# Designed miniproteins, single chains, continued (5), part 98

Each design is a single chain, and the fold is of that chain. pLDDT is the mean over its residues in the fold that is shown.

## One batch from the design tools (miniprotein)

Design m19621
Fold by ESMFold2-Fast:
Structure m19621 (fold): chain A 78 residues (1-78)
Amino acid sequence: MLEQHEQAIEETQPRAEQAYEAKLPKEEVEYLIVKEMIEIAKRVLEKEDQIAVLEALLKAAKSPEAKKLAEEALKELE
């Protein structure tokens, strides 16, 4: 089970490099990180910890897409 999450993180990193060859905009990197963090949190964390992580992501996120993703995930937990 933990190995599946490790593989997901590893797959995301190579894909990002392939898409932009290490020239990724910070906003796109943030979106991909937030998306993966939300998916991992939903699978491994309890509801209280998921809310804490999502609130932290929402506060830290600068990209509108990343903020929207975190906000929608928080709404699902209400």
Scores: mean pLDDT 68

Design m19622
Fold by ESMFold2-Fast:
Structure m19622 (fold): chain A 64 residues (1-64)
Amino acid sequence: NLEEIRRILEEGGASEELIEGLLEAVRNKDLVAALMGVRELEELGYLSKEQAERLKRLIREITG
């Protein structure tokens, strides 16, 4: 779960700082912050639309 999120972000070229920030929001079950983070990473070009939707699904599975 968290390992899959990390892998997707690493493949997109996100920095360790950005990866850790998103993973911390997910661990804290802050769904709003985590989903906003995914959108920001997509807008910055680290995630394709497909990867962003996959991450949102994983985040909801972990936090819901």
Scores: mean pLDDT 83

Design m19623
Fold by ESMFold2-Fast:
Structure m19623 (fold): chain A 91 residues (1-91)
Amino acid sequence: SDVDRRFDQVRSYSNSLRRQRSSDIVTIAQMTSDVMSTMPISGPRDVASVVTTTGQLIGMSRDDVLRMGQAASDDPQRGLDMAMQMIQQHN
């Protein structure tokens, strides 16, 4: 599906960014965990996790990451599209 393809794209970019920022992995994981713990997750948790991790990896503010994560929780398609847009602006 289009959602599955978008999810794979975001996950692939997120994994690439993690490899580039290997020294920061523990910090990024902790920041993602902290953001995720403050959000009510109504949709797929894996989608919310990938978009919040991506936001942290590209240096988005905590508030912006929280908004993007919440959007992904409420509407996975919208959250993945937002993450892809942010990735395209980052590179």
Scores: mean pLDDT 76

Design m19624
Fold by ESMFold2-Fast:
Structure m19624 (fold): chain A 50 residues (1-50)
Amino acid sequence: GKEYAEKAREAAGKGDAGTALNYFSQAVRAGGSEDDVSAAGVYAMGALSS
């Protein structure tokens, strides 16, 4: 959930798209809230577009 979204944001901020995507996948598998999953996805996509 929430912790994975935060880790995805941190990884995206460092330009590590692979790690950001990994945390996004973990947020989904952990059954995180729609907000947590959405946030992690946005961060991962941001890293990929950079």
Scores: mean pLDDT 70

Design m19625
Fold by ESMFold2-Fast:
Structure m19625 (fold): chain A 81 residues (1-81)
Amino acid sequence: KPTPEQAREFAERLKTASDEEYEQILAEADKLGLGLDTVLPNGLTNEAAGSTVRVEGLEDKPPRIQLAAAAFKAAAEELSK
């Protein structure tokens, strides 16, 4: 079972990650059940929704990475319940 700490760790890793690490981090999160489809069941997509999502400290990152970081933070909050 994924923990709130693991979800927060993925969000933090995205702040300092390289382009190659983004894909690896997202794949690891998916394997733990922290995929975007699990966190954002409303059918939000990385491309469309990410353009409107901003996360402080990640403003210079691609929209899809900002959306992923926001999703991991939301997952950490849900797992903390």
Scores: mean pLDDT 65

Design m19626
Fold by ESMFold2-Fast:
Structure m19626 (fold): chain A 58 residues (1-58)
Amino acid sequence: GGLSERARRSEELSREAVRAAREVMERNKDTMPDREAQLLASEVGRRTFEERRREAER
């Protein structure tokens, strides 16, 4: 089937973003309020996805 290259890359981007967000949450779980940690994790995840997406389109 097709999609192997693009689907795999999309999956990798999502995996990287989720991992980055999870690491931010884990690092800050006892350091800052839950809402602030969630906002930071969301921002980091979004930025990671965008950065990886740009790299994938080179």
Scores: mean pLDDT 74

Design m19627
Fold by ESMFold2-Fast:
Structure m19627 (fold): chain A 81 residues (1-81)
Amino acid sequence: SKEDIALATLARLLRLTHEALRAARSEEQRKQVQELTDEALARIEAIYKEAEEKNWSLEEFRRRLEEVLRETEARLQEVIA
């Protein structure tokens, strides 16, 4: 279901955020990690709402959420580099 895909995506985001926070070396880096996480959560919520309203396929929904995770992971890696 879309709910299962969303929950799996949230679990993966939580893991990425936890890893980035553990790698963070300053309060500024931790703040940036939190801001990126909040942004990703808002994007996932918006995608979920749009997917339900427009009746997207599970494939389309998964693809959109995977894009959010990929982009968020890349930005988190830049912050902690």
Scores: mean pLDDT 89

Design m19628
Fold by ESMFold2-Fast:
Structure m19628 (fold): chain A 70 residues (1-70)
Amino acid sequence: NPEALEHAEKALRYAREGDTEKALEHLEKAAELLGNPGLLRAIDEAKSIEDPEERRKRLLLIAESMVRSL
């Protein structure tokens, strides 16, 4: 899915830059396009992480995994 990959790559870039809000937006769109409820759940769990740096690291790992899988 080229559109899902594009969103996953954008999420990875934003997560690396520390823009967690844009990273989340693109991760959610990628997961929706893939129709993967497990990914949506993982993203929702990452959103609940109170520590901003741990949240960023978790989003980065999700984005990296998504890019590698596409």
Scores: mean pLDDT 84

Design m19629
Fold by ESMFold2-Fast:
Structure m19629 (fold): chain A 68 residues (1-68)
Amino acid sequence: MRPTAEDIVEYLKSYGYEVSPAQAQRALDHLLRQKQFTREALEAAARLAGVSVKAATVVAEYLSQNGL
């Protein structure tokens, strides 16, 4: 099943990152369009979502663990 923004917010919170659902949705939308979670993709997701690169990396790890 595709993750929701709410799933991403909860996952980030478990790692100590507080983001809004809108920020989580922007990071998710960008990362789901990538074939690989490269540094460039993570930096772009962070800029678009208004989150840290570390938070974007945690989102990418969540997607990888869920086969995305």
Scores: mean pLDDT 81

Design m19630
Fold by ESMFold2-Fast:
Structure m19630 (fold): chain A 55 residues (1-55)
Amino acid sequence: GPLREEARRLREEALARGNGGGAALAGYAVQMDEEGAPKEDVERGIRAARAELGL
């Protein structure tokens, strides 16, 4: 879905920047969505990854 695609793109961006923390946060957001976690929890993970990347 759209949130998982956004989380995957953030993980790729974090890895490209050498930001391991951002990559881990984005990866956890992907896993949360795959496990059927509430969209609000996935969005929180995405926001944490964005903040870590300065986005």
Scores: mean pLDDT 87

Design m19631
Fold by ESMFold2-Fast:
Structure m19631 (fold): chain A 74 residues (1-74)
Amino acid sequence: MPLPEDAPNVDKSAWISEQLAPLYQELIKLKGGLKPGEGIPGGVPFGNLSETEVVEKIKEAIKKKIEEIKKKKE
């Protein structure tokens, strides 16, 4: 589901969370759990990016973190 441009911020936040849920599940599986404040995307600026760009950058950051964890668990 693409995010409508004029969606309210609450709906945008919910949509972003749904898009990221599968990647967070993968991260949780690799770490045996995700601790509060451990979220990789916490520093992504929302104010200067479109919602789709934010989601893509967060997905990329989570994928990179997953790869790092896999290498360390080697």
Scores: mean pLDDT 59

Design m19632
Fold by ESMFold2-Fast:
Structure m19632 (fold): chain A 75 residues (1-75)
Amino acid sequence: SMEDKRLQLRIYISEKMIKAIDQARRDGASPEEISEMLLKLNEIGKEGLRMLDAGEPLSVIKEKMDEKVKKLMAE
């Protein structure tokens, strides 16, 4: 169902956010930098959910989100 797909995507988003924040902390990011990163990760998550609502396959959404998170972490 669409609700099951939304739940799967929300879990994926949460896991990616946790991993990204944990990595930033290990890299010595300040609380302020972590807060800014959380806002950007939240926007990536919202875009993923919008793509799902537009009928994009979960696999394509995950690939696009992975790329956006990699670019964010490289900044």
Scores: mean pLDDT 86

Design m19633
Fold by ESMFold2-Fast:
Structure m19633 (fold): chain A 60 residues (1-60)
Amino acid sequence: SAALLAELAERYGVAPEVLERIRELGLQRKREELLALAEEHGLSPQQAEDIGVELVIRLS
């Protein structure tokens, strides 16, 4: 949902559009590209994993 994306964007300090792109990469199973995008926006690998789980699994 848009509300969850906004909450996660505030929590991790990234734009909602970045989280939406991370979700798209996760759904496409493009883990390396997902981690690269996350690092580009200042997210740790652990934060990228946590976001990926929340966006792909919980928003399905």
Scores: mean pLDDT 77

Design m19634
Fold by ESMFold2-Fast:
Structure m19634 (fold): chain A 77 residues (1-77)
Amino acid sequence: SAAEEQALIEEFLARLAELQRELVAHQEAGDRRGMAEQLRRMGELAREAAERVPSYREQLLEQSEGAFELAEQLLEE
């Protein structure tokens, strides 16, 4: 239902905000590995959300792919 999808999106956004706060903390510390770990968690979260919310699947998969790509770039430098 639309109400169930809305609840799942709200859960996703709340968890994403928490991971984003941790990402900023690692960025301010200059911790590239910590940043990459948070980006991987964000990618995993988006992929899980894409499976559960078909209406936003494409957008969430793009977020997931982008987060994993950024994590790899941070670890290669």
Scores: mean pLDDT 85

Design m19636
Fold by ESMFold2-Fast:
Structure m19636 (fold): chain A 57 residues (1-57)
Amino acid sequence: MVEETVRRTGEELGLSEEEIERFTAAALKLAQSTPLPEEVLVRLVEREMREYAESLR
């Protein structure tokens, strides 16, 4: 589910396949090392992806 949300958000923001894979890997690592609920983790990753997209072009 985290992977699906990252991919969907990345595609909506126009991120490249490599960028989506990078965010997916980071999100999965956070999910393993952080005791946060999945819903909170998903929101944090989505927010970071949106901020990243805004920092581009």
Scores: mean pLDDT 77

Design m19637
Fold by ESMFold2-Fast:
Structure m19637 (fold): chain A 79 residues (1-79)
Amino acid sequence: MEELVKKIEKALKDLELARQQNAPIASPEALRLFDEAIEKLKKAIEYAKQGDIEKANRYVEEASRLATEAALLLAEHQA
């Protein structure tokens, strides 16, 4: 359990940094997706700490999807 929490906390920090680095150039939609993904990772940490691995994994999957969508929007901005 501790190892899962640490992995999610690292992912959260990485995502928060990505959001900060892209804030000056990202669209409002991309920033919204980053913010939503960050909130999902925070929920995943809460459930992981409670031992609810199934819910923690679900929130991690949702965060991953949202972060991927944000990254695609950042790439499309240059097209």
Scores: mean pLDDT 82

Design m19638
Fold by ESMFold2-Fast:
Structure m19638 (fold): chain A 62 residues (1-62)
Amino acid sequence: SPEEEIKKLLEEAEKNLSPEEYKALKQYTEDVLKKQSPEEAAELLRLALEIAKKELEERQNQ
């Protein structure tokens, strides 16, 4: 289900991102869920998480 997918993506974000980035992603997800479907929210969160993870890898490698 999209709701379970969102939950899993947020748990991955908590493990892999900074507390600030995780908090921002969680807030973004809640805001999107107020305006859009859970399916759309899951897709947007997945994309945002992949971008954030890539940025973290770039910072590590520099």
Scores: mean pLDDT 79

Design m19639
Fold by ESMFold2-Fast:
Structure m19639 (fold): chain A 61 residues (1-61)
Amino acid sequence: MIDELIEESIKLSPLFSYDQQSKINVLLNKARQALKDGDYDKAKKLLEEVKKILKKVKEEK
């Protein structure tokens, strides 16, 4: 799941503003850390935020 979101974010990266790209990178890094810490609830929230940003970018096409 997280790897698929990373791959999609890279593919869509030319469509992101600098702020959107930065936010996605921070959220993905925090989600990876939460998964390593066993905090699945936190990881899920962070991944859902990434999904919302990706969906918004795709809808604005």
Scores: mean pLDDT 74

Design m19640
Fold by ESMFold2-Fast:
Structure m19640 (fold): chain A 100 residues (1-100)
Amino acid sequence: MEEKVKPLIEKLKSKDPGEQLRAAYELGLLGHPEAVEPLIEILKDKNSKDPQLRVAAARALGLLGHPEAIEPLREILKNKDQYPKEVVAAAEEAIRRIEA
């Protein structure tokens, strides 16, 4: 199971946006806690101009359902003005999913 996670984590750093989005989604579905930290890194990436990847990371964290993601997601809600509206909405949905 861990061997499947590692290649997907590498794909999160791909230069192909489609591969990055697919990797985030697949990591969420696999449910491995090892994916939590890499997805949080994408969620908080100051250099990311693409809201789609950050939205995908938030959704993947919601699918993973790991409580450790709650604080980083709440930080986005606390700093709404610094994030695209779709990223804020995805973070709100992810928190609701994890806390359900």
Scores: mean pLDDT 79

Design m19641
Fold by ESMFold2-Fast:
Structure m19641 (fold): chain A 60 residues (1-60)
Amino acid sequence: SELEEKIKELKKKIEELEKEGVRTILREHDYEKVKEIAEKLKELKKELERLEEEKRKLLG
């Protein structure tokens, strides 16, 4: 289903961005960049929660 595909893609994006955040801390020590990554992660996780809620409603 389209919802399951979107959830899968979003989970992958979250995982990749979390890895980028860890790499930025360890290698770049860029606090501003870490903050930007954290803000993006918050938005992606909110979108994931919304899609998972929509999936739950469809499954009854």
Scores: mean pLDDT 81

Design m19642
Fold by ESMFold2-Fast:
Formats: sequence, C-alpha cells, structure tokens
Structure m19642 (fold): chain A 80 residues (1-80)
Amino acid sequence: NALVEEARKLLEEARKLIDKGIQLFNEGKYDEAIKYFEEAIDKAVEAIRLFEQAGDWEGSLEAAVELIHAATLLAIAKSK
C-alpha cells in the first residue's frame, strides 16, 4: 500500500526531526530547535492524513503520538 509506505516514511522523518530538535534544545539553541519541531509537526500531520486515508488506525495513532510529542516540545522551546 503506497499510502502506508509514504506515511511510514513521513513518521520516520518526524521522529528524526524531533531527535535533532531535542539535541539543539539541550545545546540552548532554542530558535533552531523550534524550526525542527515545527517541521516534525508538519510531517506528523501529513502522516496521520495518509494513514487515515489508508484505513491504518494503528499508524494514525502512532503519528498522533509523535504530533503530541513535537507540539509539547515546541511549546516548551517557545517558553525559553
């Protein structure tokens, strides 16, 4: 299923962006971390859309968890 494959790639990209954002945040580079978390949110939202279109509720849930994670980290980074 091409939609599920694309959604999985976007989810993996979102996770990598979150990891990079966390590293930048730990270095005190909050403005750079914010950009990575915003990109992660965009990737996670698109992954949710594709998983939902494919009827993959488990994939959609995994992507939603990463969306919440990235959004929480973004809020924390913006508070600095």
Scores: mean pLDDT 91

Design m19643
Fold by ESMFold2-Fast:
Structure m19643 (fold): chain A 80 residues (1-80)
Amino acid sequence: SKPSKEFLKEILLKLREKGIIDISDEEIEKMSKNELEKLLLEVINRLLKELGAPEVSLNELKNMPKELLEDVVNKLLSAL
């Protein structure tokens, strides 16, 4: 299954907990699904760049199964 708006919010809140991003509850609540996807893409690509890995596109992120997206984020966090 593809990532839902709620799943994207959960991932971003996890990244906030780990100190990777600084975003308020008010900001995240008012964001559209497209805005959440773009923010997550920016964060993932920044982490990938820090690790010397190739960037992903917005279309690749949007079509990624939620389980794979969660796995990618967890692996990036563990590599820092």
Scores: mean pLDDT 86

Design m19644
Fold by ESMFold2-Fast:
Structure m19644 (fold): chain A 96 residues (1-96)
Amino acid sequence: MSEEERKEEAKLAAETAAENAEKAKEAIEAGDLKKATLYLVAALLNLMAADNLDPSEEIKKAIEYVKKAMKALDAGDKEKAIEYLEEAIEYAKKAV
């Protein structure tokens, strides 16, 4: 795979991760923890794919914040989970 192809695929993965993080935030706000968990896992997998294709500090920070959001959600701290997801979305968008 060319460097240009890897960067374009990484960009698409990061954009998909941001979309899934937004959906996770909406699911948390709606109280749908099952959907929130599915969207969080999808966001994490897409960020990890983006990091593997075109590593950056922004993607690594987005991964860190999604993991923090998952931990906060497991602890029942919905407000903290949403705050961490907003940070993850911002870092994922900066990586594009």
Scores: mean pLDDT 88

Design m19645
Fold by ESMFold2-Fast:
Structure m19645 (fold): chain A 106 residues (1-106)
Amino acid sequence: KKFTFTATLDTTEATTVLMEVTAKGGKATVTFAVAQEGGADVTNDLVQTIGDGETAYLGGGAAPGTTRLTLTVTVTADEASTKIEAAARDLTTGRELPVEVKEEDL
């Protein structure tokens, strides 16, 4: 299975968003991307493999003048029974962000 998780923060202040992705019941390959609107374009693609019960972390920074920060995580699960959980938080406010998920069968 392939999962795409998206967390979006509208901001004009400097902040950092942390996104956590956990695999349960099998291995997964996690690909991270960060995009900023209104500020500097800082796209860093990171690829990480995680095992059962392991968590991958993506930090995305928004500088002053950024109008929107988008963190996107694409996860390919090795086993059809593998579950993926994702959470996102604004580290400046401590607020949890809604995470949108799209699932695709492979």
Scores: mean pLDDT 72

Design m19646
Fold by ESMFold2-Fast:
Structure m19646 (fold): chain A 95 residues (1-95)
Amino acid sequence: SLLEELNEKGKDPEYQKEVKERITKNYEDALKRLEDAAKGLPQEERDRILKEATEWIEKYRKKALEAVEKGDVFDALVYETMMLAEAGLFIARAR
């Protein structure tokens, strides 16, 4: 029943817009937190971590937005969660 409810909501353009706006805000917030966490690192280490983290975060952001376009809101939530998890992992490493 939950999957059926999400599939119906996924067809609604207004709901798709809300999900995309949330994903975009979470993406922007994650990048800011990552830059803030990395600011105390030596430049070479900072550049390496930021590049690697941004590539993983962007990968999952793109997958999440593609899932929303297809009405696959459950997949979008999974990819959004992976995007935030990758950000959290790199923030923990940067400290």
Scores: mean pLDDT 86

Design m19647
Fold by ESMFold2-Fast:
Structure m19647 (fold): chain A 56 residues (1-56)
Amino acid sequence: NADRLKKLADEAEAKGAYEQAAVFYREASNLETDPEKRQEYIKKADEALKKAEEAR
C-alpha cells in the first residue's frame, strides 16, 4: 500500500534518515496508480536524496 510506505518515508525524514526516506518514497511511487500522487512521491524521493547528500 502506497499510503503505508509514504508514512514510513515521512517518519524516516522526521528522524533525519533521508536516504531511507528516499527509498520509501520511491517504493510508494511504484505502488501508486494516481499519476498526481506518483509525481509527488517521485519529487519527495528526489528531495530526500538531495537532503541525504547535504546532511552531515
Scores: mean pLDDT 81

Design m19648
Fold by ESMFold2-Fast:
Structure m19648 (fold): chain A 59 residues (1-59)
Amino acid sequence: LEELERRADELAERENELSREAEALRDTDPERARELLEEAIRLSMELIGLAVDISILRR
């Protein structure tokens, strides 16, 4: 349980970092910004999965 919570926190931080970098690069390097946004979306999907698992285990 604690390992899943820790993993979720790490993924959330990484998602925030990627979103911030993508916003900074949007005007100067739109291709790179797109790649970072795609990675952020994938991390969001992983976070949803972990949130469901944590919810089941917490009961």
Scores: mean pLDDT 78

Design m19649
Fold by ESMFold2-Fast:
Structure m19649 (fold): chain A 80 residues (1-80)
Amino acid sequence: SKIDELLEKIKKLLREHVPDPAVRDALEALAERIAKEKDVEEAKRLKELLIQALRDLGMPEEVVEEIEELLEKIIEEKEK
């Protein structure tokens, strides 16, 4: 599905930019939860939580923006 393709792109970016496996696994689990969440408003809330976590980790802003765009596309697919 389109959501699965977008989720894999997010996971690839997390694998490239988050060297700690435990932190990466937690962020990947949150991204998977966003992809599976049926409540669009809750998915939006979880997206903001993930983006803040990436910023708190010191991820480069251009990578954070790329992940945010991919998450926005997942949310758009849920609204169809």
Scores: mean pLDDT 86

Design m19650
Fold by ESMFold2-Fast:
Structure m19650 (fold): chain A 64 residues (1-64)
Amino acid sequence: SEAEEYLKKGQEAFDAGNYREAISYYAKAIEIDPLNKEARKLLHEALNQLARERGEPPLGPFVE
C-alpha cells in the first residue's frame, strides 16, 4: 500500500539519523491510514529522537 511505502521511507530516514525526514514520511503514512498504530508509534519515536537531538525533553511513552 502507499502507506507502507511511506513507512519504509521513514524507516530508512530514521536509520540514517534524519529524524525530521522520518517524521515527514511517518506523518504521510498516518494521513493515508490513520488507524495504523505502527505508523503512530514510529512517529512518536522519531519525535522523541528529534527532541533529544535538540536538547528538549522527550515525549512521554506512547499510549495506545
Scores: mean pLDDT 80

Design m19651
Fold by ESMFold2-Fast:
Structure m19651 (fold): chain A 71 residues (1-71)
Amino acid sequence: GKTGIVKEVLYTGPVNVVILEIDGKLYEVSVQGVRLLEGDKVEVLELDETGNMLIRVDGQTVPAHIIKELS
């Protein structure tokens, strides 16, 4: 899978909203089931055409969704 890095945390709650860098592009992403922090590395296991993702972070596999591409 591809590696992503959390560049900024926009919202922390039951759903986290973060800015995630993947392959030099920035994405606004919602993540459930894990609290992400700035500087966290994630592995992108799956990414579909609609922006649905599975990511692995700190040994956990969780769903994520791309809200929008920023760059």
Scores: mean pLDDT 83

Design m19652
Fold by ESMFold2-Fast:
Structure m19652 (fold): chain A 60 residues (1-60)
Amino acid sequence: SKEEEKIKELEELKEKLEKQGAEAIALLRKRGEKDEAAEVEKGLKETLEKIEKMKEEIKK
């Protein structure tokens, strides 16, 4: 169904963002930019939570 396709796209987007975000956070931490790493981590978490809510909305 179209709902299944949308859920799959959101899951793929979530995985991509998690991987890219983890790499960015790791790089910032290696550079000693802990405050910037924390901001990226917070933004990533908020974005992933929004994607999860969108998936839940489609499943209803």
Scores: mean pLDDT 83

Design m19653
Fold by ESMFold2-Fast:
Structure m19653 (fold): chain A 64 residues (1-64)
Amino acid sequence: MKARELLKEGEKALEEGRLEEALELYREALKLAKEAGDEELIKEALEGETRVGVEMLRRAVEKV
């Protein structure tokens, strides 16, 4: 399933510190999960977006 593949790519991008790319990958996964009506994938994509957002905020605060 494409949404699951995008989730894996998003996790890899997040691990590599590519936060903007990770966010885009999770957003695409969320769109596909919603189209498929897969509640579990929707949940996983939302959790991924949240993790990226938290990491972006942490880095922004650390730079101050």
Scores: mean pLDDT 80

Design m19654
Fold by ESMFold2-Fast:
Structure m19654 (fold): chain A 76 residues (1-76)
Amino acid sequence: SAEAGIKADPNNAEAWLELGKEYLRQGKYDKALEYYEKSIKLQPTAEAYLNLATVYHKLGKDELAEEYAQKALALA
């Protein structure tokens, strides 16, 4: 599980990313943002930036959503 991955290695960017996805699926956007930001600080990826953009879009913060979508494109 994502939680087991983090417990074994708190620097596991993929585990933080998967945890963010779980909270996004539940509509818990604040927690999803927190965990995606943790993943990005460990390892910036296009997937993590796209997921951040998705959360900001869901929150109605379209300018931030576009900014993170552009960051994802730059890593593609």
Scores: mean pLDDT 84

Design m19655
Fold by ESMFold2-Fast:
Structure m19655 (fold): chain A 67 residues (1-67)
Amino acid sequence: SMEKIEEAARILVEEGGLSEETARRAAEAAQQLIDQGFSVEQVAQLLVLSTGVEREVAERVARLLAE
């Protein structure tokens, strides 16, 4: 949902140190990967690789989007 994407983007800004635009795009991309059947672990790893956020932050975002 858009609400989950907005909350994920907020986490990426506040805890991941990303800009609002980068965080929103990353959250949208992560949601698309979840919708395509990628696991939470795979999506978290891709978030770390693409954005440089800490693994714990990426895992929390991926779990939120998979709910």
Scores: mean pLDDT 87

Design m19656
Fold by ESMFold2-Fast:
Structure m19656 (fold): chain A 66 residues (1-66)
Amino acid sequence: MKFIVQFKGDTNHAIAFTLSLLGDPNITVTKVNPTTYVVEYKGDKVAGDLFKKQLESDPDITVSEL
């Protein structure tokens, strides 16, 4: 699954989010700008759906599936 993740003006949240994902071999993070990232999840579908729900639960970010 592929997502565009946009942080509403908070670069500290973007940095913390990126660092939390860098240890997972199933996750690829590509920085577009300091508040916009493309995140790809290559694990199983159930974990991917849960990951999507976790991203969508943050009110300070906008998540769009590619």
Scores: mean pLDDT 76

Design m19657
Fold by ESMFold2-Fast:
Structure m19657 (fold): chain A 79 residues (1-79)
Amino acid sequence: SMKEEKRKRILAEARLTLMRMYATALKKSADEEDQKKLDEIVDKLEANFEANRDSPAEELLELVEKEYEKFKKEAKKIE
């Protein structure tokens, strides 16, 4: 439904925003090498999100969830 699609788009955007905020926080305590790695992960995520912005909301949400899982694994190594 249109209501379900709007909800999924909001969730995808919220998750992207959360990942950006979390990466920014981690960079404050990370060394220079880890800061570069976090920047690369965020840049790639932003590019993937933008490339799929016009995709169905379900596909966009699935993409963001997949990238979030990768991000969590990398963030755990830096924490």
Scores: mean pLDDT 79

Design m19658
Fold by ESMFold2-Fast:
Structure m19658 (fold): chain A 84 residues (1-84)
Amino acid sequence: TAEEYIRKALEYLDQGKFDEAIKWAEKALEIDPNNAEAYAVLGEAYLRKGEFDKAIEYAQKALEIDPNNKVAKGILKLAESLKR
């Protein structure tokens, strides 16, 4: 399920394997294209890779789906700060 793929992506984030986390989050979006948690995982992975524009884009997508997603809000604030 999409939720199982998100779980794998989060495990890879915890291990510092950001490219693997991105792959599993993308697979989750193939099953559920409107999944805020999958977009938040993509945002965090790109943030941790230093790709701030992509991190902002994915965090914004997560917030369009779920405006109360705390992870996405945190990613957006931090990525915007690091871009300056």
Scores: mean pLDDT 87

